# Designed miniproteins, single chains, continued (3): the designs that were tried, part 11

Each design is a single chain, and the fold is of that chain. pLDDT is the mean over its residues in the fold that is shown.

## One batch from the design tools (miniprotein)

Design m8375
Fold by ESMFold2-Fast:
Structure m8375 (fold): chain A 96 residues (1-96)
Amino acid sequence: MKQEEEERKLKLADTLIEAGDMLEAASRAVRYDPGAAESARRLLDQVIEKMRELGPEAYKVAEEAKKIFDELPVHEGLERAGELFRKYAEELKKKV
């Protein structure tokens, strides 16, 4: 049971890192092409939905990312959201 819990946390951490990397890439795209902003918003919404399906712990991080995104310019919001996901993934890996 402990091993299965640790594997679950590692899988969640890897998913958060992947999501963070995608949001950082989207942030860079928006910075150079403002026309990419709508695609970036849809990407963030898809990431939030995926986090909601992974459980309440992942959804809490997604809610914090959404608040940051809504308060900042699109490229800055995406960058900060990606950083938040990576930071949370690092904390999860430290607990394994």
Scores: mean pLDDT 77

Design m8376
Fold by ESMFold2-Fast:
Structure m8376 (fold): chain A 67 residues (1-67)
Amino acid sequence: NDELVKIIREQLEIERKEAESEEERKFIEELEERFEKAVKEGNLKELLEISIELGIYQLKRAVERVT
């Protein structure tokens, strides 16, 4: 699914720019590496898992920043 790949890539790029700490940057870099490998291998399950983990990260960070 080329559209899913594009969406995840765009979200990872945004999150990389929005990262405020070394821990956040490292987490996004690790997801980016997993993502590029999954794209190369055509691993749809890994792409979906990355999408879920990214979503959880975004929600968790949003809660931490507003509280």
Scores: mean pLDDT 82

Design m8377
Fold by ESMFold2-Fast:
Structure m8377 (fold): chain A 61 residues (1-61)
Amino acid sequence: MSNDPETLFLAGLRLFQEGDYEEAARVLEEALRIAEKELGPDHPLAKRIRAELERVKRKLE
């Protein structure tokens, strides 16, 4: 996969839907890092990745 934050976000969502919460969290954390760095923390994509990452982390608790 390329390091595009959208591509990583979609991959993370797929992993979350498949129940692979640990891998989903890892991929979403990378997607968020790239999105915040390239687009900024207030960008809609960064906010959406952050919300989904919170959901995944709740499944791991």
Scores: mean pLDDT 83

Design m8378
Fold by ESMFold2-Fast:
Structure m8378 (fold): chain A 67 residues (1-67)
Amino acid sequence: DEAARRAELVAAAERGLRLAAQAAASDEATRRELEPELQAILDRLAPLSPAEVAELHEEAARRLAAA
């Protein structure tokens, strides 16, 4: 189901945005602990075009703002 796949990708982008913000605010040890999860999210998004990634990030940002 394309809609279900899109929802999973939006959730991954949302998680990625949260982890990136946390890593930026964290010490080196905590940032190192977060890197494998960030890399896994990047690997999931790697097959997508830049336009598709931008759409997912925009949707993820809207969801985070609405919370």
Scores: mean pLDDT 77

Design m8379
Fold by ESMFold2-Fast:
Structure m8379 (fold): chain A 61 residues (1-61)
Amino acid sequence: MTPVEKIQELFRQAVEAARNGDRETAYKLAEEAAKIAAPLFGVDEKSVLAVLRRYLDEVAA
């Protein structure tokens, strides 16, 4: 499994958790994805996490 594939899998699970109303699990999965994505893309982990959380909030609405 490549790092990109792992990020995609974690984010897919986060979206599913958000749709099911499990915001805690969705955010934890987003944090794991952000930890992998941040060093891979050379961006700040907190910035990536903020974008992912915003998207998950929109999915949960």
Scores: mean pLDDT 81

Design m8380
Fold by ESMFold2-Fast:
Structure m8380 (fold): chain A 60 residues (1-60)
Amino acid sequence: MKLINEYIGLKLRLIGLELDLELAKKNGASQAEIDKIEKEIEKIKKEIKKLDKELKEKYG
């Protein structure tokens, strides 16, 4: 409903994915699994940048 709620949700998901990536690397996950997590992280980062721009453009 609010861009701020979406922004917070994406930031929390990004933190979770970065932790999953660190655990995957430490536990010797396959390169395919690591690549999948990295691609998801990049997707979320792009979405965060778009929402950040929208939030800066919205002042009311």
Scores: mean pLDDT 80

Design m8381
Fold by ESMFold2-Fast:
Structure m8381 (fold): chain A 83 residues (1-83)
Amino acid sequence: SDKEEAIKYAQKAIEYAKQGNLEEAGKYLILAAKYYLRVSEDVLKAVGFVLRVIGDVIEALLTGDPSPIIKEAERLIEEVKSL
């Protein structure tokens, strides 16, 4: 399901971020956000979440800090599990 894909890709984003592979981590977090957008009934909330994901990926890539990706991926997993 799209819900399971969102969780799966968010978990992969965390794994790559912990390995220091921020390019792959960002790619998987964006994929997770794409699947979250498909399952969310609150379009404005989902769009806000996607914009935050994009911002966190940009910050991680510019700073070399995996923390923005890890925190947002963990938040996305929690949000999807609550749907």
Scores: mean pLDDT 85

Design m8382
Fold by ESMFold2-Fast:
Structure m8382 (fold): chain A 60 residues (1-60)
Amino acid sequence: MYVFTVEFDSKEKAEKAAKIVKELYPDVEVEAEGNKVVVKSDGSVERAIGAALTAIGEGL
């Protein structure tokens, strides 16, 4: 299992990023926890990294 956590300045940004990541990466488990987005993948580190990078971009 691959797990990445991305932190944002606000809970609102984290929730927005998590929503977009779930839309683009439906095969990856995505949770918004406060100002953090947690990305989990059992099958692919490449997919998990892509989801985490998308979250970072959306949080900008």
Scores: mean pLDDT 78

Design m8383
Fold by ESMFold2-Fast:
Structure m8383 (fold): chain A 56 residues (1-56)
Amino acid sequence: MKKQEEIIKKAESIKEKAGDKYPEARTLANRAIVLAKMGQIDKAEELLKKAEEILK
């Protein structure tokens, strides 16, 4: 499913934007990558949304 690759790319983008200023957002993005690799797409998407809210 293409969604796994999309989640991984989005998570990597979030990690780059978070840098050292938002460690919680980086942690959520890393966890989303792990969940996506395990096939838990919905949970991975929820974590990415939380990380994006931190970066606002």
Scores: mean pLDDT 80

Design m8384
Fold by ESMFold2-Fast:
Structure m8384 (fold): chain A 85 residues (1-85)
Amino acid sequence: SAADATLAATQAQIDALLAETEARIRAAIAAGASQAEIEDILAQGALAMSRLFDAVASQLTPAQRAALQAHIVAAVNRLMDLVEA
C-alpha cells in the first residue's frame, strides 16, 4: 500500500539521519568538542527524526505510527549510547 511504502521510505530516512548524526558525533569527539556540543548534535538529529515523523504521521495507521516511533526511539538510544561512551 502507499502507507507501507511511506513507512519503509521514512524508516530508511531515519536510518540515514542516524548514520549522519553518528558520524557528526564521532567527528566532534575526535576533535575534542565539549559534552554540550556533542549533546547539541544529538538533539539536532533527534529533532530531524521527529520532523520526519510529523510529516508522515497523518498518512500512517496507528500500528505503523507506533512502529515508526519505536524505530526513532531505537535510533536515538543508539546515539545516546555513543555520547555516554
Scores: mean pLDDT 90

Design m8386
Fold by ESMFold2-Fast:
Structure m8386 (fold): chain A 69 residues (1-69)
Amino acid sequence: MEEEAERLAELLARIEGVSEELAREAAEVYREIAEREGLRKAVQTAVAMALIAMAEGGEALRRLVEELR
């Protein structure tokens, strides 16, 4: 879980327009969802985060992260 969150942050930070800070915030939300709602929900959320970041950029990812808090 911890290691998967770090890897998600690394992957998101490689997407153009995603800052290291935003990638870290997204990975923290992933960890919270995994702990509260289970791994399946967390993985679905991680996929959504990556797709939104790639399609619409860092601002869209930031909005998604805020909605998931």
Scores: mean pLDDT 81

Design m8387
Fold by ESMFold2-Fast:
Structure m8387 (fold): chain A 75 residues (1-75)
Amino acid sequence: MGSAEQERQAEQLLREAERLLDRGRASPDREEAIRLYEEALRKAMEALRIASSKELILRAIGLALRAIGGLFELS
């Protein structure tokens, strides 16, 4: 399974994705919201790639689905 360093990196990516999702939801500009959701999705997918714990994997999946939902709503 992944190293402690990779797990810390996954946690950091998930925190970044969550902040980007919050910013996307708060953005009054549709184009900005789309870009923020796209970046949140990228961060969540990267976290999913390196995450080794079931908890981090599920959190990454949840954040990725939230980003996809936001993009679908704005598409």
Scores: mean pLDDT 85

Design m8388
Fold by ESMFold2-Fast:
Structure m8388 (fold): chain A 58 residues (1-58)
Amino acid sequence: SKEELIREAERLLREALELMRQQRYDEAAELANEAVRLLREAGLSEEEIEKILEEHGF
């Protein structure tokens, strides 16, 4: 469902931030890119995706 895709994306963004704190930038970028892919699959606009990324520290 849309809600499940958004929840999984938010989980991946949290994991990506933790990797960034560990200076594991390549791995963090891969998780952040997967999160954006899931948000697009959920039918979010680019503006909505940008807002979610900002709310999660990206």
Scores: mean pLDDT 88

Design m8389
Fold by ESMFold2-Fast:
Structure m8389 (fold): chain A 70 residues (1-70)
Amino acid sequence: SMELEKEKEELELKKLLLELVINSERWFLENYGEKLSEEEVKREEEAIKRLEKEKEEIEKEIEEIEKKIK
């Protein structure tokens, strides 16, 4: 249905935005991590892991919608 297609598009956009944030955070750690404390690096790594988990959950939602649309 058109409603499921639209829902999928919105989830794919959200996934894209999360990927951009994750890539930005990883780039920051790779280029500036040496200037951060061990505790700051760990907090940033944990934040990235949380964002990656959120992205995985969105990917699962997209897959479920795709199964309904075929």
Scores: mean pLDDT 86

Design m8391
Fold by ESMFold2-Fast:
Structure m8391 (fold): chain A 94 residues (1-94)
Amino acid sequence: SAEEKHKKIVELMLETLERMLEILKENNAPEEIIEGVEEAKKLLEETEDIDLAERKMQEVYFLLLKNNAPQELLDKLQEVGREMQKRIEEILKE
């Protein structure tokens, strides 16, 4: 059902955000960036609004670029994002 697919995507996105937080903390990312991802996670947990969480993550990505985040860190975050997108596509095909 559409509702079951939505719940699976929300759970996947929450797991992805937690993994991104671990990567950011391991790479000593600025507190502002860590707080941004934590806020995106909290918004998704409270609202289950994927679009709202995605908009918040776009703001976080902009902050990463503005703060000259190392390319290696950006690459790690992009790989995690790509894995999530692939799994979302698989969920939506069911």
Scores: mean pLDDT 86

Design m8392
Fold by ESMFold2-Fast:
Structure m8392 (fold): chain A 90 residues (1-90)
Amino acid sequence: MAEEAIKKAREYFKKALDAVENGDFETAERYLKEAVEWLKKAEELGYKQEAANIDVAMALQLVGLYLESTDPEEQERIKELMEKFMKEVK
């Protein structure tokens, strides 16, 4: 289960990034929440360090998208996703 939880967290996060690139921020937020839920599951299963490493990697990827965006509305929505994600980081 723990390996599956880590894998699912990565998969949902990738789907969230894909949704951001398509301008679908509602879908991105949904997938981001799923990714966080799977990370919490991995922590419950004793994989706290692996989950923490993924949290940092995900945060850095969101910062990358924010910095690469030239649309102020897109930047604001990415920032909102980052803020929601950061509230879930442990």
Scores: mean pLDDT 74

Design m8393
Fold by ESMFold2-Fast:
Structure m8393 (fold): chain A 62 residues (1-62)
Amino acid sequence: AAHPELAAAARRLAASPGKSVITPEDAEDVNALLIKGAVTLSVDPENRAEAEALMDAAVAAE
């Protein structure tokens, strides 16, 4: 709940079923989630669990 923007992006990627080809926009969304997750970890240790969950969601998105 600390980063609703990252959660929304992860949900959008996960909610795109049936894609046979990854577009550059999809790849940029994943990169944005990973970068913001890393920044979150460096700023506030309490956000670690949330950042890890967002990164896991980005990796698991289909």
Scores: mean pLDDT 53

Design m8394
Fold by ESMFold2-Fast:
Structure m8394 (fold): chain A 66 residues (1-66)
Amino acid sequence: AEEAFQAGVAAYRAGDYDTAIAHFREALALDPTYGEAWDRLGTLLALLGRVDEAQAVGREARAVLG
């Protein structure tokens, strides 16, 4: 989970936002309790104007984490 998360951060810094999203989703597939990956994914989707997806991710995070 950590390795996938760090790969997502690196992709984001390189401007490869779709790759960053894929890596954050991979981190969450490996560890659904990885709160920072939920935060990063939601924030990135919102930053890209994908607000419906960002809100869906926020709801899913709350359902998983409480």
Scores: mean pLDDT 82

Design m8395
Fold by ESMFold2-Fast:
Structure m8395 (fold): chain A 69 residues (1-69)
Amino acid sequence: LEKEARELLEKAEEAIKKGDLEEARKLLSQAETLVIRGLASGEISPEEAQELGKRIRELYEKVEELEKK
């Protein structure tokens, strides 16, 4: 789950670079779901979840900023 969440974040960053903001939002939503599930199951530690959650929030903020144009 942690590795899969990181892979989704990498794909989200690529989507943002390509200007595919809809794809980026879908990938970020999927990553967030995996982090929540991993934290609940114990497969992702609270510290890993905090770090991944911060990255997800930062990427969502980037998407929102680009959409406002």
Scores: mean pLDDT 81

Design m8396
Fold by ESMFold2-Fast:
Structure m8396 (fold): chain A 77 residues (1-77)
Amino acid sequence: SKYEELKKKLKELLEKLKEAVEKGDWEEAFKIMGEIFELIQEARRTLPKEKFQELLEEAQKRLEEVAKLVAEAVAKQ
């Protein structure tokens, strides 16, 4: 399924983004954010509206988790 393929890729990219942020590798983090943006655009073009909304909700939840990690890393400096 195209939805399952994109969902798997999104999860892999979000995990890599988390790792890059935790390591302070901002070049890699910005590159991965670009790849996530490209994947969201592909999902909008290829998925039914319902499946796109499900993918977007998953992305929002995990990006909120990454944002908390960034805030914690900055606060500890």
Scores: mean pLDDT 80

Design m8397
Fold by ESMFold2-Fast:
Formats: C-alpha cells, sequence, structure tokens
Structure m8397 (fold): chain A 68 residues (1-68)
C-alpha cells in the first residue's frame, strides 16, 4: 500500500541520517587515532547498512507491485 511505502521511505531516511552522523563520528575517531572506538563504530555502521539494504529491497518490491 502507499502507506506502507511511505513508512519504509521514512524509516530509510531516518537510517540514512543515523549512518551519516555515525560516519562523521567514525572519521573523528580515526583522526584521533582511537582504533578501538573506530572499530566499534565500524561494526555499528555495518549493522545499519545491512538494515538499510534490507529496507531498500523491500521498498523496491512494493514500488514494483504498485506500478501496475
Amino acid sequence: SMDEIKRLEEEIKKLQEEIFKLFEEYQRAVEAGDEEKAQEISGRLRDLQLELAKKKLELEDLKRRAEA
């Protein structure tokens, strides 16, 4: 449904914002030489990227079905 598409688009937007902010934090950790923090943030970024990819795939499937 259009409501479900809208929900997914908002969730994707929120995830992209979280990833962007976390990536900025990652770069700061790298610049500071904080290898432990950089590794920790890298893991969190990976988890968020997987969730983003999953939601994008679901959104594309829903949009494909709505094109009829």
Scores: mean pLDDT 86

Design m8398
Fold by ESMFold2-Fast:
Structure m8398 (fold): chain A 115 residues (1-115)
Amino acid sequence: SAVDILREAKRKILEVIEEGIKKAEELGDKDLVAFLEAMRGVVELYMDEAIAAAEAGDIARALQTLDELIDALKHMLAHAIKTHKPSAEAKEFLEELVEKIIEIIEETKKRLEAV
């Protein structure tokens, strides 16, 4: 079902973020940990909204919410890079992590469109 697709996507995205937080903690990068924890909160909020829309049968709203999440993640990444000026290594790590999350969301959108 659409709800099961979204719940699986939420679980996968949160796992990616949790692994990222653990790596940031091992590096002692408190700013990176704080950013990833903020991003986790944003993902949970948007994914729960998309799940609620799908439970109501509103797949169009679920898809729109996923697009809004992608935009929010891109904005958060751009703002973090500009404001905190992370090291080249931390910047690359953040860009790769956000790209991986967006790829999961895009695949989730394709699966929802097939329902």
Scores: mean pLDDT 90

Design m8399
Fold by ESMFold2-Fast:
Structure m8399 (fold): chain A 56 residues (1-56)
Amino acid sequence: MEKAKELLAQMEKAADAGDLDTALALGKQFDSLNTTDQELVNRSVAIMLRAVANSL
């Protein structure tokens, strides 16, 4: 739980910076946690989409 939230916060920072590579790497780490929390999963997807948009 705590690790997943930390990764999401770091992904959000990378997305805001337009750093897609870092956001994707952090997303892989989040996926490796195999979390079943649907809210956290949905949040990770939203952050990834935002990272792609901000990298353009």
Scores: mean pLDDT 79

Design m8400
Fold by ESMFold2-Fast:
Structure m8400 (fold): chain A 58 residues (1-58)
Amino acid sequence: TPQQRQMRRVRGQAARYISQGDQSGVQTQIAQLQRMADDPSVDPDWRSRLRHVVQRFQ
């Protein structure tokens, strides 16, 4: 779905900000991933992956 493509993009952007040391950019992307992980319209497998990514950054 278009939502799955957006989730992959946001995850990639978070990794980019980490490599650049942009803490505020990382936090913004983590918050967006968290919102997607809590969205029941998003595929459960993708929500699980997003939860894992969020936990890795905490």
Scores: mean pLDDT 71

Design m8401
Fold by ESMFold2-Fast:
Structure m8401 (fold): chain A 86 residues (1-86)
Amino acid sequence: SEEDLKEADLLLEGLGRYSRAFDKLVQAIKAGDKEAAEQSEKDIEAARTETVNRGVEAGLSPERAQAIADAAYGAAKVLTEKELAS
């Protein structure tokens, strides 16, 4: 359905946006750059807000946009935790 395509597009966009922000966070942590790490954490929160807004703009309900944004965030976070543990 059109709604299913919008949800899939939002999930993929969210994953890409979060993955870029989390990659910067990982690099900052590995470099010991506390200022860059703090900025990357703020960028992750901004990416979450932007993903929700993009979903609502695309015609998803706020509840669905939030659920998809949270799913993308959770997936990106798990990948980041695995990379930091390596």
Scores: mean pLDDT 82

Design m8402
Fold by ESMFold2-Fast:
Structure m8402 (fold): chain A 72 residues (1-72)
Amino acid sequence: EPKKMFEEVAEAVRAGDFDRALELIDELKKKYPEYELIANAARLVVRMAREGRITPEQAAKAIETLYKDYLA
């Protein structure tokens, strides 16, 4: 389920496990190609957190907003 996978991405980011978050995004894109745009947006947010440009909590909230608005 795409929503569950995005929730797992947000939790991985919140925990600071950026490698796991990126792995989950790649699996999501492979399993659900229709969510590629949203998955790529989540990937950008994860990279920003990894670079210290935003906090892990801010990144997790941004990812949660992306899937909540899209998967309504």
Scores: mean pLDDT 83

Design m8403
Fold by ESMFold2-Fast:
Structure m8403 (fold): chain A 67 residues (1-67)
Amino acid sequence: MRALEKELIARGVPREVAREVAELEVLATFYRAMAAAAKSAGDEEEAREYEAKAEELEERARRLEEE
């Protein structure tokens, strides 16, 4: 998280936006991990739901970076 925040600030992203993007990335990574765990347990439906949440968070972070 901190390393990503610093990288974004170095690229000219405002500190507040960089922090928001970093937080969204951490949360998306968490959902990706939960999706992988659910898939390994045979819970394909739950894995799909977690992947969808991760994709939504990644898309929000991407849009913030593009501004």
Scores: mean pLDDT 77

Design m8404
Fold by ESMFold2-Fast:
Structure m8404 (fold): chain A 85 residues (1-85)
Amino acid sequence: MEEKIEELKKRAEQGDADAYVELGKIYLNEGKYDEAIEWFKKAIEIDPNNAKAWRVLGAAYLKKGDIEKANEYIRKGLEIEKQKS
């Protein structure tokens, strides 16, 4: 687990937004919702069109019980996906 986190951090530092998404998912699975949210926000800062990052950010807020923010961020992810189609 630690080796995977270090590899993902190195990729993320090189501008790989998907690496920040994978980092956030690891923290989300550990129940560390606030840390997961921070990683997903970094993914969005690098690539605001990463629909996956918006969807998992919404999922993290949903697990934290923030239904309003969850719906907002999931909607943004869906909007980005529709614009690509």
Scores: mean pLDDT 83

Design m8405
Fold by ESMFold2-Fast:
Structure m8405 (fold): chain A 69 residues (1-69)
Amino acid sequence: MSEKEELLKKAEELRKKTEELSKKSYELDKEALESSPEEGKELLEKSIELGVKAIKYAVEATVNLNLAK
């Protein structure tokens, strides 16, 4: 496998992780809005944590894509 193919594969895996975390973050945000104030706070905190993780993976995916070019 070429170096470019390895980088593209890594970027694809990170992109999938970003999508999974973004989906989970979004669902937790929706649940937080529909929950009690106490439960909503806990769900919102989890959503923020997953959102930050998704951003980190998205940045890493972009770096790998740029290196593959």
Scores: mean pLDDT 81

Design m8406
Fold by ESMFold2-Fast:
Structure m8406 (fold): chain A 71 residues (1-71)
Amino acid sequence: AEREELVAALKSPDPLAQGRALQRIFELGPEAVPLLDEAAKVPGIEPALQQFLRHPDPAVQEAARRALAKA
């Protein structure tokens, strides 16, 4: 999915769309770092963002810490 599609899905009121977008962002790894700042704006996203703190890539972990500070 394109970056714009993932951002739109994160802002969707549909929990299934949000969950699929978060899973895809996790799979993209460091390429998805800019999307984590947008994810932080979604209500109730904090538990899902915490999963990114356990991502094997340090850049993704750092982005998740920054996103959680905003959430």
Scores: mean pLDDT 74

Design m8407
Fold by ESMFold2-Fast:
Structure m8407 (fold): chain A 65 residues (1-65)
Amino acid sequence: MELSEEELKKIAEETGLSVSTVRKLLKLIEERIEKGEPITYSKLAKETGLSVSTVRKIIELILQL
């Protein structure tokens, strides 16, 4: 899934993160889906350096787009 730069900026502003961090999280989600691997908030948080709550918030914002 490829989000527009405007959508990435909106998520970054809502979460207080950089656009690059949001983009990295989305890429990890896509890679896991392509490999058929389970998506867990804890694994995404570990790989991005984000809190589990922040990962959850980003996913919720994406689902609203």
Scores: mean pLDDT 76

Design m8408
Fold by ESMFold2-Fast:
Structure m8408 (fold): chain A 60 residues (1-60)
Amino acid sequence: GDAEIEALVEELERRLVREVIETGVPMSKEQALERAREVLEERGVPEEVIERVLARMKAG
């Protein structure tokens, strides 16, 4: 449901922020969305759920 999508968005945003801090390399919003897709695909998340997560991240 929407709560699960929001939880995934928050988890991914925290993960991407940590990756930026650890690497010292800044990430654009577009690059962050591409990286989020990769993470969700690696986890076997269904495409429909991936699209909803990315749409919410793009809107924020």
Scores: mean pLDDT 81

Design m8409
Fold by ESMFold2-Fast:
Structure m8409 (fold): chain A 74 residues (1-74)
Amino acid sequence: SELVDEALARVEELGTRATEALKAGNYEEAAKYLEEAAKVLREAAKQSDPETAKVLLTAADILEKKAKELREKA
């Protein structure tokens, strides 16, 4: 799906920004990028078939959990 491909490209960009923020010690900024990536995945899931939606929602849950852990370390 073109929409899913675009969402995954955006998630990759946000993941790169989160990694750079982590390298700089900016845990709160890194958490914000991961939270935005999770939102992108959740929106793509709403417009996807059930199997694809399950994969995207699982990835979003992982990113939200990581963001929460980073905020607790900030």
Scores: mean pLDDT 88

Design m8410
Fold by ESMFold2-Fast:
Structure m8410 (fold): chain A 56 residues (1-56)
Amino acid sequence: SLEEAVKALEEAVRALNANPTPEAQRHYDRAVQALIEGKYDEAVEHAKEAVRAATR
């Protein structure tokens, strides 16, 4: 859903602000693009990938 996608993106923004890496930034950019296109499930998955990349 849109609400889940927004929450996942907010978590990704927090993770990126704490530890900005090029890999995490690329996943975040993909999540934002998916959100703009209305692909909410894809936005959630890319945002989760951004969090994982930022926490390694």
Scores: mean pLDDT 84

Design m8411
Fold by ESMFold2-Fast:
Structure m8411 (fold): chain A 70 residues (1-70)
Amino acid sequence: SLVEEARKLIEEARKRIEEGDVEGAQKLLEEARKIASDLAANGDIKSATEILAEIQELEKRVEELKKKKE
């Protein structure tokens, strides 16, 4: 299911963030955003909203990692 695919991508992105892999995390979050858009288009607004909220949280963590790399 699209929800399961998005959740898997989010968990992989979280692991990449823990490893300091900013580039890998960003790619996974971008793929998860695409799935969230597909869910919204199919009328699954609740799942899309929950996935987007999780993505936004992880994007903040990616920005913190970028600051430490400078």
Scores: mean pLDDT 83

Design m8412
Fold by ESMFold2-Fast:
Structure m8412 (fold): chain A 61 residues (1-61)
Amino acid sequence: SMEEQRKLSLKRKIDFLERDLKAVEEGAKKYPLTPEEQAALDRYRERVKKNIEKLKKEIEK
């Protein structure tokens, strides 16, 4: 159904965002971050988590 295709598309988007976030987090572990870089990473992490939460709520509809 179109509903199943919509949910699958949303799940793929969540998987992409979670994978991207994990790659960024692993990259950040390789060297010490400046306060500016840490703040940017914190903002990025919050944004990605909020986007994942919104997509999860869309799946539940």
Scores: mean pLDDT 84

